# Designed miniproteins, single chains, continued (5): the designs that were tried, part 64

Each design is a single chain, and the fold is of that chain. pLDDT is the mean over its residues in the fold that is shown.

## One batch from the design tools (miniprotein)

Design m18213
Fold by ESMFold2-Fast:
Structure m18213 (fold): chain A 78 residues (1-78)
Amino acid sequence: LEDAKEQALKAAELLSGVDPDLAEAFKRLAKRAKSAQEAATIAEAVVRTAELLGASQETLDELRELAEKAREAARKAE
């Protein structure tokens, strides 16, 4: 859970360069995640939000990496 939350929080922080208000909302969601699966889903939602907002390819690549790490942590927590 902590590893998945850490990756989700890093993803939300990176989103602050694109939209700080949405980044704060995702940070609050990540902190309240009850499972590693929820945290991974939040990290994936950050990626989709950044894509919709037209974030740079570099930012999207970093966010996708963080979402993958969150999902891996969730699989290990099962």
Scores: mean pLDDT 83

Design m18214
Fold by ESMFold2-Fast:
Structure m18214 (fold): chain A 70 residues (1-70)
Amino acid sequence: SLLEQLFSDDLELAKKAAKELSKDPSKQDDLIRAIEEVGKRDPERAVEIVDSIEDPDLRRRALIAIGLHV
């Protein structure tokens, strides 16, 4: 997806986009799917993107999606 490509290409922009998208309930599922796909190729990058999410429940969902339990 376009969001997945963005998240793979620019970490700082990905972190900013994740923080903003996490505030919109209609975008949260797309955000989680993009993070999951990035996590399959680059788990360290996916964790850094997840760390930008301020909502603890959404952050937990993202960590589960990339295979981490907290």
Scores: mean pLDDT 82

Design m18215
Fold by ESMFold2-Fast:
Structure m18215 (fold): chain A 80 residues (1-80)
Amino acid sequence: GKPMNFRDVIVYEILGVDQNEHDMDAVFKAANELLEEKGKEPLQSTDVNEVNEKLKPLLESGELSKDEIIAKAKEIQDKA
């Protein structure tokens, strides 16, 4: 299958391809805050196996949306 990593998941599946408009650290923090709000275990790293195990299934099920992650990342950036 196509190789995936946290950057690919965020850039191509969550954020799209514009790396200059999005803070990757804020996106990672946003994903973890949303996981915690939903009673899920947070990501401890950007490792592709952890992202595929913890984050990807929630995105595919619709329990977590790309728009929620982007909105939360912007909120974190605005508070920093």
Scores: mean pLDDT 63

Design m18216
Fold by ESMFold2-Fast:
Structure m18216 (fold): chain A 75 residues (1-75)
Amino acid sequence: SKRDEAIKRIEKILLEKSFTAPHEDIQRLGKLAREFISVASTEQIEELAEKLEKAESVEEAIKIVEDMLKRAKEE
């Protein structure tokens, strides 16, 4: 499904970033991403995957997930 494909894209991005980013930051990013996936629509998960692919740093990726998670929880 589109949802499973988007989740797989996010998992691949997290794995790739884990090779260069601090372990603590990757753990935080992974926790936030999993929480987001649990409350988000398929379209929101696809949007997150696209934004994470364009993120230049793990700090930027964390900010993206935090911002999107806040919006998803408020709806």
Scores: mean pLDDT 83

Design m18217
Fold by ESMFold2-Fast:
Structure m18217 (fold): chain A 81 residues (1-81)
Amino acid sequence: SNLKKAEELRKEVEEKREEAIKAGITDKELVEELLLKELEAAELEGKTEIAEFSRKALEAQRNKDEKALEEVEKKAKEYLE
């Protein structure tokens, strides 16, 4: 089902993010890959608000707009509390 695919994507993102943080890696390609997987997982789960945050973060990352990325991260944190 779509929910199982979302769960697999979420697990991949969590594992890769944890490994990247421990290794001190902030590769641009990896960041985009993780954002794309998060977006796909949120869309498969029907979590519209979370999908929108992931989409805006991906757009900001691709445009190298650090201010837009910070604003998206802040709003996502406020939403998740």
Scores: mean pLDDT 77

Design m18218
Fold by ESMFold2-Fast:
Structure m18218 (fold): chain A 67 residues (1-67)
Amino acid sequence: MEEKFEEVKKEVIKTAKELAKQLPYEDGVLRVIEKVNELAEKYGLTEEQRKEVIDEALKTLSELYQQ
């Protein structure tokens, strides 16, 4: 159960870093949220886990675009 949550976080953060190289911030944010919702549905994440992944991914995007 914990392994699925960790895998989803890793995949989302990797996707966020890839999108930051290709898309403007606003488009990157939308694509990341879409990816998190897709993976949350696929792996059966709780609403709290989904929110945590989104928060971490958006923080990562914000950091990448501030530089």
Scores: mean pLDDT 78

Design m18219
Fold by ESMFold2-Fast:
Structure m18219 (fold): chain A 100 residues (1-100)
Amino acid sequence: MKASKEEILEEFERLLEEFLEWLEKKNPELAKAVRPIIERTKKEIREAVEKGDLEKAIEIYQEGLEEIGKVIAELASEELKREVALELRKIENKFEELVE
């Protein structure tokens, strides 16, 4: 990993927040559906970091992205699914860049 573990986790939280804000501008109903997943993921990541379990924090982050993708697949229009897929891919690419 190029970045410190703490920097990686702060960036994960920021990326999730920016994604939620973006989604709320596009579709408030869908943002409402995924907000609990994002808030839970952020909380669990923080708890894992406080315990020194950074591997668990990364696992929680990945699980959160998978849950978001599932909700979007069930609820979003085909046009919005495409836009969301692009935004989630940006997050995934940033994750790969940070964790190697």
Scores: mean pLDDT 76

Design m18220
Fold by ESMFold2-Fast:
Structure m18220 (fold): chain A 81 residues (1-81)
Amino acid sequence: SVDKEIKELKEKIKKLNKLSDEAYKKGDLKSALKYAQEAAKVSKKLADILARIDPDSVDVSMALMQYSVSQIEIKVLEKKL
């Protein structure tokens, strides 16, 4: 179901963000970048699915915000590599 897919994508984003943060704290910038890039892709996919259901929902705004945060993290990590 679409609801199950949305829930799974939200959980995947949380896990990827945690993995990126843990890698960054350990000084593993390459792994942190990889996880941030994957989180951005998943957040964009979630936003696209949610926008087709209800483009004005707060969930769309939250998914796009998460995508923006991941994009900022990617730029910061790329400058350090």
Scores: mean pLDDT 86

Design m18221
Fold by ESMFold2-Fast:
Structure m18221 (fold): chain A 86 residues (1-86)
Amino acid sequence: MEEAVERIAELLAEAARADGLEVPPREELLERARGLVELALEAERAGRLEEAVARVEEAIATNPSERAAALAREAVRLAVEEARRL
């Protein structure tokens, strides 16, 4: 859990940089990463993971930065992988 959360937090930080946004503090990024895993786990348990992932992918596709979009997709992928491992 913690290792995956840290890796997701790093990806979120890089996505923010790619978007030209101010990078949040590490603790805030870790909280966002944990929240992402928790949301994926809830969607998996509810049988709605594929639907939830598709909606997030649509939102990511609206990002004008291809680099930021790619980093956000990787963060979502790791969150889903960790949720399925639990």
Scores: mean pLDDT 80

Design m18222
Fold by ESMFold2-Fast:
Structure m18222 (fold): chain A 69 residues (1-69)
Amino acid sequence: MPLTPEQVTQAIADVVRDMARQGEVLSDEEAEELARTIVKTVGAASGQTFSDEDIQAAADAAKQAIKEA
């Protein structure tokens, strides 16, 4: 089942939020790199192409998840 960009973004936010709740401190740069790596990996595994806008949305969601922790 192909994942939507929204589902990928939500999964990244959930992972980053859980890491922050466990007391892990991530910088904005580390959160962006993690999000980009996950999107790239999901795209490669599923044969999906994500736009630069989708990748940036995932990175922004990861940074927001840190701020909400």
Scores: mean pLDDT 76

Design m18223
Fold by ESMFold2-Fast:
Structure m18223 (fold): chain A 94 residues (1-94)
Amino acid sequence: MSKKDINAYAAASAVRTAAQKAIEYLEKGDLEKAKEWLQVGLTAARALEKIDPEAGKKIRDLLEKALQDPVNGIEYAKEAEKLAKELRDKYKAK
């Protein structure tokens, strides 16, 4: 496993955690906390995009869509969480 794989795993894990928290708050109707966690996820997704440009960009685009329409954005946040999990698992397996 390379240093790049370790860094990608860490960044993907951070995106997944932020997306999961955003989903939790969106389900509760707490838009303020949901937006806060979506912004945390966007920061992690930008870091991930520098390591894995294709996957990071897809995740960033989904989180940006969720942030622009948080009332209906839960589906985009769930897609971002799923992609972040798949990417994390990929880098965990080297």
Scores: mean pLDDT 82

Design m18224
Fold by ESMFold2-Fast:
Structure m18224 (fold): chain A 58 residues (1-58)
Amino acid sequence: MSPFEGKTLADLERLVPDLSEEERRAFLQGLPPGDIARRLNIDFGTTVGRINRAIQRL
């Protein structure tokens, strides 16, 4: 089950305000970290760290 299931973009903006809108959309889609990193052209380790931080705030 996706940790972001049932969350909105506004919910993620409150939980992780340092993420871009594009990152929040990708997280809501439940994409694998590698696919998110490729889509947003960001480092894999940074992507995983941001996902883990968002999960910790849930």
Scores: mean pLDDT 71

Design m18225
Fold by ESMFold2-Fast:
Structure m18225 (fold): chain A 65 residues (1-65)
Amino acid sequence: SKEELAKEIRKILAEANEKFKDLNLEGALSIVDLLLEDPEKTRELLKLHGISDETIDKILELVKR
């Protein structure tokens, strides 16, 4: 489900950068929506928040199922 995907992505982001420890479900769902709509723009946003391209590629593979 989209909620389960959002929870998994939230976990990955929190492990990659403690800044995401306080990311709520609504925020994680917004990230899922952005990844589905515009993965390139979302990659740049995540990199701005200290997430590596390697981690983002892992997240994108999860979104593709």
Scores: mean pLDDT 82

Design m18226
Fold by ESMFold2-Fast:
Structure m18226 (fold): chain A 116 residues (1-116)
Amino acid sequence: ATVEEIRKAAETLLTSEDPEEVEKARQFLLDNASPLAFDVFLEVVRELGDKLVPGREDIVAETLAELANKVAEILGSKEYVRLMLLTAARTEKDYSGKPVSPAARRIFEKAARLIT
């Protein structure tokens, strides 16, 4: 999958009001689990956490955790992906100095706790 395809799926998961589109986006992210997909998904959550559809935090956190578990298998370290998520949860501003929304940080914290 391309960066654009992964980004579109992550954006759809966070912002679409269509349950069918959300389920397709979630499945696309999980079917394309890679370090690249994980990095892009983290970026989209940082950028669009403030545009999150109400009630969507749990499914986004669950999708991110499932993707992170698949990436942990590829990289050989669950501790690494958990620490990436905890670091993201503690980061108040992105690399450009833009504030990271409280919703985004909650998603990262929840996802980190779901890593098995």
Scores: mean pLDDT 86

Design m18227
Fold by ESMFold2-Fast:
Structure m18227 (fold): chain A 60 residues (1-60)
Amino acid sequence: SSIQQLIEQNRRAARELEEKIREMESKNSTDPKELTLLGFLKFVKDATEYIIKRLEEKLK
């Protein structure tokens, strides 16, 4: 179904965001600009995971 395709697309996006977050965290930067960007990426990942959860609820 279109919902299953959308779930898979969002799961891929969440994995890519997680990888980027891990790369940024590995730098142990104290730069406020990098910390702000890291926080934004974490927010976007959480939002993506929330979308996945809502879509999965529609399949039940």
Scores: mean pLDDT 85

Design m18228
Fold by ESMFold2-Fast:
Formats: structure tokens, C-alpha cells, sequence
Structure m18228 (fold): chain A 62 residues (1-62)
């Protein structure tokens, strides 16, 4: 939807260095990690989602 594209543009602006592909992959990796732990990104705000994804990616790096 149009709102989805706007949300992605805002997320890119906040991260500056992230491409749409990198952002999508980061969210996908975070979802996979959360799924393994019985958790989900649903119900979070945009800011909470970005923070959660960043924390999970750091954790996945060791």
C-alpha cells in the first residue's frame, strides 16, 4: 500500500545507510529469531520495531 512505502522511506531516513533490501532482510532475520523464541514484532510501534530489530541483529552477531 501507499502507507507501506511511506513507512519504508521514513525508516530509511532514520537509518540513512540502510537500503530497502537491507531493512527488509533485517526485519526478516529479527522475525526468524523471535519466532524461535515464541515472540513476535506485532503490536509494536515503528520506533519500537526498529529498536528491537537493531538489538536482535546485535544479539545474532554474538
Amino acid sequence: SEQRLLDLHVEMLLKEKMTLEQLDLSIQVAEDLLSGMGESLSGLTREQTLKKVEELLKKAKE
Scores: mean pLDDT 59

Design m18229
Fold by ESMFold2-Fast:
Structure m18229 (fold): chain A 89 residues (1-89)
Amino acid sequence: KLEEILKKAKEEEEHVKELAPVIRENADKLPKEEIEELQKELLPEVKELIEKIEANRDTDPEKALEYIEKLLELLKEAVERIEELVKKA
């Protein structure tokens, strides 16, 4: 069970890394003001989730996986929102 959790956590971390280029490329198409607004909303929650992942990684891998999944979901929603803004521009 622990080995399966660690494997799943590694897979979700790779998915997070795959989303970073997509966010960057789409963000470059938006006005600076739109980017600053998104950063104000998203950066505090992203930072909080990263801190929780790091705090729980060694002591509670199941909890760490939950936070990784939440981070991945947050980033997917950010990609969708950025893509919608790009389409309207």
Scores: mean pLDDT 75

Design m18230
Fold by ESMFold2-Fast:
Structure m18230 (fold): chain A 57 residues (1-57)
Amino acid sequence: MRVLEAIQQVAETRPGEPVTVRMVAEAAGLSQATASREIRRLREATGVDFRAVVGPA
């Protein structure tokens, strides 16, 4: 929820710039470990592979 909003915000605010877990963590006010865990949780809940969206891979 909050992490998904942060991913979208970072992607829209920085078009053409790679979205990283660090940027998502800072935008959401979370630690990198928490942001990484929430991204994995979102993938499991929505069926969308956020690993392909967040980060260079």
Scores: mean pLDDT 67

Design m18231
Fold by ESMFold2-Fast:
Order: C-alpha cells, then structure tokens, then sequence
Structure m18231 (fold): chain A 55 residues (1-55)
C-alpha cells in the first residue's frame, strides 16, 4: 500500500498492490467493510467503493 497526495484536490490517496487508488472518502468506506489496507480490496469492499463513487 502506498499513500500519495492528490495534486489537484490536496487530499491523500491510497494505492493498493493492484494499482487501485482511493480518496479519503473511499478509505472511510474501507473502514466500514473491515478492509485490511495492506491487501487488495475484497469483493465486498470493491462493491462498496463502486456504490460510493456512483452516487
């Protein structure tokens, strides 16, 4: 897992081993699903992220 700063919004992004990047709001979703940030997102976490991004 790698943490980078979004140069446009100034918010922190989290990058998984799979290359998926998430904003702080998505990191909050990961807390709700119990996702381990050192691992690739589970199916449950991916589904929750997709729902968060689609609203």
Amino acid sequence: MKVITNPVTGKKLVEFESGVRVDESIAEVMKKTGQDPSQNPSEETVKAIREELSK
Scores: mean pLDDT 68

Design m18232
Fold by ESMFold2-Fast:
Structure m18232 (fold): chain A 79 residues (1-79)
Amino acid sequence: SLEEFERQILELLKRIRAAKTPEEIIAIFREFLARAPVPEEVRAAGLAALEANKDASVESLRSLVAHLLAQMRAVLEAQ
């Protein structure tokens, strides 16, 4: 549900703000994706985007996470 997703995002954003390395951001977001109440195709797309950006900077990864969360929210709102 959208409410469950929003609850999970609050904890995710706290952890992402505390993260200092690309590896920490990737690990945190992978954990989030494994538990996110989104369709499997959306989860798979998120994981693929992380893999494609594994060598990105902390700033780029934070931007990517924000973009992916916005896409996930849009999918859940459309349901």
Scores: mean pLDDT 82

Design m18233
Fold by ESMFold2-Fast:
Structure m18233 (fold): chain A 102 residues (1-102)
Amino acid sequence: SDDQQQKQNILDALKNKDAKKLVEAIKKSSMYALVSAIGELDKSAARKLQVAFLQGKLSETAKELSNQTSNPQLKALLTALSGLLEGVPEEEIIKKVEEILK
Protein backbone atom coordinates (compact mmCIF):
# COMPACT_ATOMS: atom_id res chain seq x y z
CA SER A 1 0.00 0.00 0.00
CA ASP A 2 1.02 3.67 -0.34
CA ASP A 3 1.25 3.97 3.48
CA GLN A 4 3.56 0.91 3.60
CA GLN A 5 5.83 2.46 0.94
CA GLN A 6 5.88 5.82 2.82
CA LYS A 7 6.77 3.97 6.06
CA GLN A 8 9.57 2.07 4.27
CA ASN A 9 10.96 5.31 2.75
CA ILE A 10 11.30 6.77 6.28
CA LEU A 11 12.96 3.61 7.65
CA ASP A 12 15.33 3.32 4.64
CA ALA A 13 16.41 6.97 5.05
CA LEU A 14 17.18 6.31 8.74
CA LYS A 15 19.09 3.08 7.94
CA ASN A 16 21.15 4.90 5.26
CA LYS A 17 21.69 7.95 7.56
CA ASP A 18 20.31 10.20 4.79
CA ALA A 19 18.96 13.33 6.51
CA LYS A 20 17.71 14.97 3.27
CA LYS A 21 15.75 11.85 2.23
CA LEU A 22 14.38 11.52 5.79
CA VAL A 23 12.96 15.08 5.72
CA GLU A 24 11.56 14.48 2.18
CA ALA A 25 9.97 11.16 3.27
CA ILE A 26 8.33 12.73 6.35
CA LYS A 27 6.92 15.62 4.23
CA LYS A 28 5.37 13.12 1.77
CA SER A 29 4.03 10.72 4.44
CA SER A 30 0.56 10.36 5.95
CA MET A 31 0.26 10.50 9.76
CA TYR A 32 -0.52 6.77 9.65
CA ALA A 33 2.74 5.97 7.78
CA LEU A 34 4.76 8.23 10.10
CA VAL A 35 3.29 6.69 13.30
CA SER A 36 3.82 3.19 11.81
CA ALA A 37 7.52 4.01 11.15
CA ILE A 38 7.92 5.34 14.72
CA GLY A 39 6.24 2.15 16.00
CA GLU A 40 8.94 0.01 14.33
CA LEU A 41 11.50 1.89 16.49
CA ASP A 42 9.43 2.39 19.69
CA LYS A 43 5.81 1.28 20.14
CA SER A 44 5.34 3.44 23.28
CA ALA A 45 6.52 6.59 21.46
CA ALA A 46 4.14 5.82 18.55
CA ARG A 47 1.15 5.52 20.93
CA LYS A 48 2.04 8.77 22.74
CA LEU A 49 2.31 10.61 19.40
CA GLN A 50 -1.09 9.29 18.22
CA VAL A 51 -2.72 10.69 21.41
CA ALA A 52 -0.74 13.96 21.08
CA PHE A 53 -1.89 14.38 17.45
CA LEU A 54 -5.56 14.20 18.52
CA GLN A 55 -4.85 16.77 21.28
CA GLY A 56 -3.01 19.21 18.96
CA LYS A 57 0.27 18.59 20.86
CA LEU A 58 2.17 16.64 18.20
CA SER A 59 5.14 19.06 17.89
CA GLU A 60 5.57 19.50 21.68
CA THR A 61 5.37 15.72 22.28
CA ALA A 62 7.77 14.87 19.41
CA LYS A 63 10.33 17.34 20.84
CA GLU A 64 9.92 15.93 24.39
CA LEU A 65 10.33 12.32 23.20
CA SER A 66 13.36 13.23 21.03
CA ASN A 67 15.09 14.57 24.20
CA GLN A 68 14.20 11.43 26.22
CA THR A 69 15.15 8.69 23.72
CA SER A 70 18.50 6.85 23.63
CA ASN A 71 17.68 5.56 20.10
CA PRO A 72 19.50 7.82 17.56
CA GLN A 73 17.16 6.85 14.69
CA LEU A 74 14.08 7.74 16.76
CA LYS A 75 15.75 10.98 17.92
CA ALA A 76 16.51 11.95 14.29
CA LEU A 77 12.96 11.15 13.11
CA LEU A 78 11.29 13.04 15.99
CA THR A 79 13.67 16.02 15.61
CA ALA A 80 12.83 16.25 11.88
CA LEU A 81 9.09 15.93 12.61
CA SER A 82 9.04 18.64 15.31
CA GLY A 83 11.15 20.98 13.14
CA LEU A 84 8.80 20.59 10.15
CA LEU A 85 5.71 21.12 12.35
CA GLU A 86 7.23 24.31 13.87
CA GLY A 87 8.16 25.71 10.42
CA VAL A 88 11.93 25.53 10.92
CA PRO A 89 13.72 25.99 7.55
CA GLU A 90 14.26 22.59 5.91
CA GLU A 91 18.03 23.15 5.50
CA GLU A 92 18.42 23.75 9.28
CA ILE A 93 16.44 20.55 10.03
CA ILE A 94 18.68 18.58 7.63
CA LYS A 95 21.87 19.84 9.36
CA LYS A 96 20.55 18.95 12.84
CA VAL A 97 19.46 15.46 11.68
CA GLU A 98 22.90 14.86 10.05
CA GLU A 99 24.52 15.69 13.42
CA ILE A 100 22.25 13.18 15.25
CA LEU A 101 22.85 10.37 12.67
CA LYS A 102 26.70 10.67 12.64
Scores: mean pLDDT 90

Design m18234
Fold by ESMFold2-Fast:
Structure m18234 (fold): chain A 64 residues (1-64)
Amino acid sequence: MDVQSQLESGRDAARQGDTQRALQNLQQAYQAAKDTDPEVAQRAQQAIQALQQGDVDRAIQLAS
């Protein structure tokens, strides 16, 4: 699976207001990236935190 595709799916779900799908896609992106791309993993983790705090705009920006 492409980590970038999972980040984009999470971003699109967040834009549509589907917070549960956005969190699932971002968590999958984080797990896929954590061993291969620390920079992408960090962005995915920050996007998850932003969504949990209700900051949807920040989460979309971090997942882009």
Scores: mean pLDDT 80

Design m18235
Fold by ESMFold2-Fast:
Structure m18235 (fold): chain A 64 residues (1-64)
Amino acid sequence: MVDVSRWSDAEQRDFLDTLLSHKDLFPKEAAERIEEIKKQYDAGKISPQEALGKLVDVVREVLG
């Protein structure tokens, strides 16, 4: 598993934007969860590291 704690804020943000750009490749439920994670991140409710962790969990759940 890639250690995202060493990623810069710009790298974490770019990864988030990339996943959101491809959310249409995911089931509707997963896409909605990704949107909620970004909404919380944009609102400053969660850290970039927490947002990435949640996104990785969603992707792993969908892809196996």
Scores: mean pLDDT 71

Design m18236
Fold by ESMFold2-Fast:
Structure m18236 (fold): chain A 83 residues (1-83)
Amino acid sequence: MVKVKLEIKDAATGELLGSGESVFESVEEAEKFTVELLKDALGEDAKIELVSEEETETSKTLTYRVTVDGKELTVTLTGEKIE
């Protein structure tokens, strides 16, 4: 299992717009949940791109760029391995 922290920031200002933390079976499950949540919240035309991926022995960080109606958001998903 992994503990996942989600942060949504305005891409222009870096302002934190939303955050959450939960436990998932894997980072892949958390990624799927996050993408579905963003599409539901922002609509069908939201463009979601993976822009960076960093992995260590105990953690994985995924950064997405979300573009909708000319607005850009940075979504960061950090999964940490828990015992």
Scores: mean pLDDT 78

Design m18237
Fold by ESMFold2-Fast:
Structure m18237 (fold): chain A 95 residues (1-95)
Amino acid sequence: MAEVQAALAAIQRQIQQVVEDGQARLAAATTPEEQRAVRIATIQQLIDLYREGKAALRALRPTLPPEEQAKADHLIQVIDQDIATLEAERQALEA
């Protein structure tokens, strides 16, 4: 449990930083083109972080007891859903 929580805390910290930086850049953007570019860049950074987090959880999984493996599997499923949502949002902005 502690290893899964530590991995999640690290990912959540990085996600929060990307979101805050993205919001600041978006607030400074004055044109629709600038706003769209900032949103696309922020979404891509979030996708990359979620993919890194998924890889870290997959690497940890074989070292975990069965109850923590089940939690890691559930978190990987949640991350896959979040990535799919972000990819859909990015595609909508690129259309």
Scores: mean pLDDT 83

Design m18238
Fold by ESMFold2-Fast:
Structure m18238 (fold): chain A 75 residues (1-75)
Amino acid sequence: SAEEEARAGLTGGRILYRAGDLAGARAVYEAILRRYPDTRYAGEALLGLAEIAEEQGDLALAEQYRARAAELFPG
C-alpha cells in the first residue's frame, strides 16, 4: 500500500540521516512528499527535511517545513 511504501521510504531516509548522508536523506524525504503526499508519513518527511535544513544552517527553511507539517497534522 501507499502507507507501507511511504513508511519504508521514511525508514530508509532516517538511516541515511543517521549515517550523515544528509543529501541522500533529503532526496528520500522529498520523494515521499512527491509520491505519497496523502500519507501521515509525508508530515514525518517534512519534519525530517526541517532537521536537515537546521543542520545546514537554513533556519527559515526549517521553519517553513515545520509549518507545513503542522498544517497536515494540527493535533
Scores: mean pLDDT 85

Design m18239
Fold by ESMFold2-Fast:
Structure m18239 (fold): chain A 55 residues (1-55)
Amino acid sequence: TEAEELLEKSQTASLAEQREILAKNMDMSVKNPTDLEILKATGETAQRVEKLLES
C-alpha cells in the first residue's frame, strides 16, 4: 500500500523527511480510520520520529 511505501522511505530518510512522511500517514489514517495497516505504519513512523527527537 501507499502507507507501506512511505514507511520504507522513512527508514532511510532524514528527520525532516520522516516528519513529512508521518504527516502523510496521519492524513491517510484520518481518511481510512478502520485500516489497521495504515494505523500500524503511522504508529511505527511516529515512534521513529519520537526517538530521534528525544535522543
Scores: mean pLDDT 69

Design m18240
Fold by ESMFold2-Fast:
Structure m18240 (fold): chain A 62 residues (1-62)
Amino acid sequence: SEEEERRRREARRLLVLGDASIGLGRMALEVGKLSGSKEMEELGRELERRGEELRRRGEELL
């Protein structure tokens, strides 16, 4: 159905954004560790947390 297809599209969007946020978070965390930036490390952890939440929301729609 159109609604089911819309739901799957939304789920895919959330999963892609979640994965991207987790990847960016891990990169920021590594850059923070290499450069000694606590701000960057905290940003990395926050991006990972938000990405995991987006992934969870996407999975719940499937």
Scores: mean pLDDT 89

Design m18241
Fold by ESMFold2-Fast:
Structure m18241 (fold): chain A 85 residues (1-85)
Amino acid sequence: SERDRLTAELVELAREAAAIEAELVASGDQAAIARLDALRARMGALAREFAASTDVERQRALLAEVRRLLAEMRALLDAVRAAQA
C-alpha cells in the first residue's frame, strides 16, 4: 500500500539519519552536536506525527520535512569534515 511505502521510506531516512548522527557525535564538535540535538528533536516530533496520522497526504508532507532535516544534517556533517581537513 501507499502507507506501507511511505513507512518504509521513513525507516530508510531514519537509518541514514542515525549514521550521520554517529559521525557527528564521534567528531567531538560541540557546536555541531548542539545543532544535531535540535535537528533530532524536530525529526522525532515529525516521526511521532507521521505514526499518529492516517492521512496519506499529511504523511507525504511530513516525509518532505524529514528529507529537508536529513539534508541539513548532511550539510552539518560536511561542514564538520571540511573544518577538520
Scores: mean pLDDT 88

Design m18242
Fold by ESMFold2-Fast:
Structure m18242 (fold): chain A 80 residues (1-80)
Amino acid sequence: ALSDREKTQEIIGRIQKLYDEAEAAGTEEAYEKAAEEILKLVTDYLKNVEKLSDKEVEENRKLAQEALDKAIEELKKKVA
């Protein structure tokens, strides 16, 4: 089985690949899909690896969503 550190590195690698694939596609839709998958990975990590409470997971999810929304808007300006 993978250690928690190895699981963390795997998640980081998956996030990077999702971003790279979206950037290669260069569409608003590709960035939005990548953001949705990244948000799910982060939420699952916080709940299952960090063992945060449901309230703490939801608070961190909202912060991550706000950061992703801002990043998507900046990327949309570059591809529009």
Scores: mean pLDDT 69

Design m18243
Fold by ESMFold2-Fast:
Structure m18243 (fold): chain A 78 residues (1-78)
Amino acid sequence: PWVLVGQSEPVSAQKGETLTFTFDLPHLPPGTPVRVNVSVDGVLVAEIDAVVDENGQVTVTFTAPRSGTYTASVLAPV
């Protein structure tokens, strides 16, 4: 099962804007596979597979398909 391990603050974006979400995941070893879910106005619009880097961080970029308030959540396997 996937478990929520991180969540971004909400950010406002315009259509076509590139958003960068960075998560500090100090309890996960580097190389851990994670999934980042991006939502606009509470609606899921993207699922991005990523891996925890050598600094214990996950960074993803996302181009906003419309103007709205975006949030990103990180899920890890247990």
Scores: mean pLDDT 85

Design m18244
Fold by ESMFold2-Fast:
Structure m18244 (fold): chain A 80 residues (1-80)
Amino acid sequence: DIADKIEELTEKIEKELKENLSEEDKEKIKNLTLDSVQKERADIIDEVDAKYGSRSKKAIEVLTEKLAELGAIVRLAQEE
């Protein structure tokens, strides 16, 4: 399932980011809001659909990766 793949990638990216976060990245994460996350998510979906087409296998692959990255950032922002 796509959901399972997103979850697995999110955990992997979260671990990598925890070890490689710069001070600038930490400040950016602390400044995340629900509105900014929702906007970023919508932008990712729109950009992937525009670039690869909404029904292509490549679009699903790229969307899965980008949503996993966003999920990892959100999880790190919640771990204050």
Scores: mean pLDDT 75

Design m18245
Fold by ESMFold2-Fast:
Structure m18245 (fold): chain A 79 residues (1-79)
Amino acid sequence: SMENLEADFRRSAADAAERLPELVEKARQAIKDGNISEAASLTTALGIYAAIARMAGDEETAQRFLDEVRRLDAEIEKA
């Protein structure tokens, strides 16, 4: 059912949220290393996690991911 999928999305979003600081640091390290392709890929993955969190009804978690995406996009654009 859709409720089971929403529960799965909520769990996936929660797991990703716990890893958010590590994922952000990995993206920043990629920028420092000049690996813009990896940094962009990681930033895109964070955006997908934000969408999953929003679909699960977790707007607070979605906003946390989107805030980091916005910061990383700005850092990539300057690189």
Scores: mean pLDDT 82

Design m18246
Fold by ESMFold2-Fast:
Structure m18246 (fold): chain A 95 residues (1-95)
Amino acid sequence: MSEFLKSVASILDRLIKRVEEVGKLSGEEKKLELEILSAFLRMVASLVKKHLEDKELAEEVVKLLLEAAEALDKEDLEKAIKYLEEAKKLLEEAA
């Protein structure tokens, strides 16, 4: 796996764990943390689109990251985690 693919996969691993922790929060704090995570995922998707040389893989990963961000916007944490795990698997299989 390239260093970039490893780095993004590692970031997604940390994000999955963070979504699980945020799921334990309630009220305004949970909503704010989910908004921050959604914004961060959209930023990661932009970086993947710009820097990943395999454009077909980049399009698939970006789609999953944006779907995860939309799931977080809807407070659907289980769906967000599934999309993040799928994106991570694609990056790891590209090794």
Scores: mean pLDDT 86

Design m18247
Fold by ESMFold2-Fast:
Structure m18247 (fold): chain A 94 residues (1-94)
Amino acid sequence: SLEEAKKRALELLDEALARLAPLADNPEAAQAMAHLRLFKQEVEEVESMEELIRALEGFIAYLEAFAAASTDPEVRAIVEELVRGLRELLEELK
């Protein structure tokens, strides 16, 4: 269902936020957290499965580019793990 898919997306984003929180004095971690909060808002506002799929594809594209540009191995690892979770969710929804 859309409700369950949104819940899973929010859980993945919240897990990443919790892992980034101890690194919050790092500007890269702070930037990632700010974007994840915007992504959470977008997921909450989604009204259809098609809209959720498009949102997840956008998040993955952004986060992959962010991870590739990251200079912090811990921030990169957290973002890459989130990308893997979001990709797994996306494949289940297709």
Scores: mean pLDDT 90

Design m18248
Fold by ESMFold2-Fast:
Order: C-alpha cells, then sequence, then structure tokens
Structure m18248 (fold): chain A 96 residues (1-96)
C-alpha cells in the first residue's frame, strides 16, 4: 500500500540523514516526504505518489548499500522533489 511505502521511505530517510549528517540533504528528504504525503491524500494523484515513493526508496537504499557521493544523492532526490512539486502544482490548478 502507499501508506506502507511512505512509512518505509520515512524509515530509510532517517537512516540516510543519520549516515550523511548533511542539513541540505535532511531538508530535501523531509520536503519530499511531506509533498508525497500531501499528494497521497488525493485519489487522482495516489498512483503517481506511489511511483515517486518507490523511486525515492530505491535511491535511499542505494545510498545506504553503495555509499553514494552526497552530490549524486542530492541531485537524484532534488529531481524527485521537483517532480512532486509539479504534481501538486497541477493539482492546485485543477482545484478551482
Amino acid sequence: SLDDLLAELERLGAQVVARYQDPRLARVIADLIALLREAARDPDFRSLATRLARQAIEVLRRALEEGMPLEELMLELEILLGLARIVLGIKRLIEK
């Protein structure tokens, strides 16, 4: 379920934040989780939120397993954050 994916994303995010100890990374992860939780509240965006959550989980798992450089990890997470922001922007335009 999407709620299970968001819980796993939060768990992995906490582990990545603890490992890298970078405040920019902590903020990007927190913002991404918050936006995905907001998107998940709308049934029309639940499928897209699920896809983005799975991609974020894969990125965080690679960071923990392979020790990704901070700059590469930041870039991949910022791309996902940007996509989540676009999704919520579209939602706001539809909700007239």
Scores: mean pLDDT 85

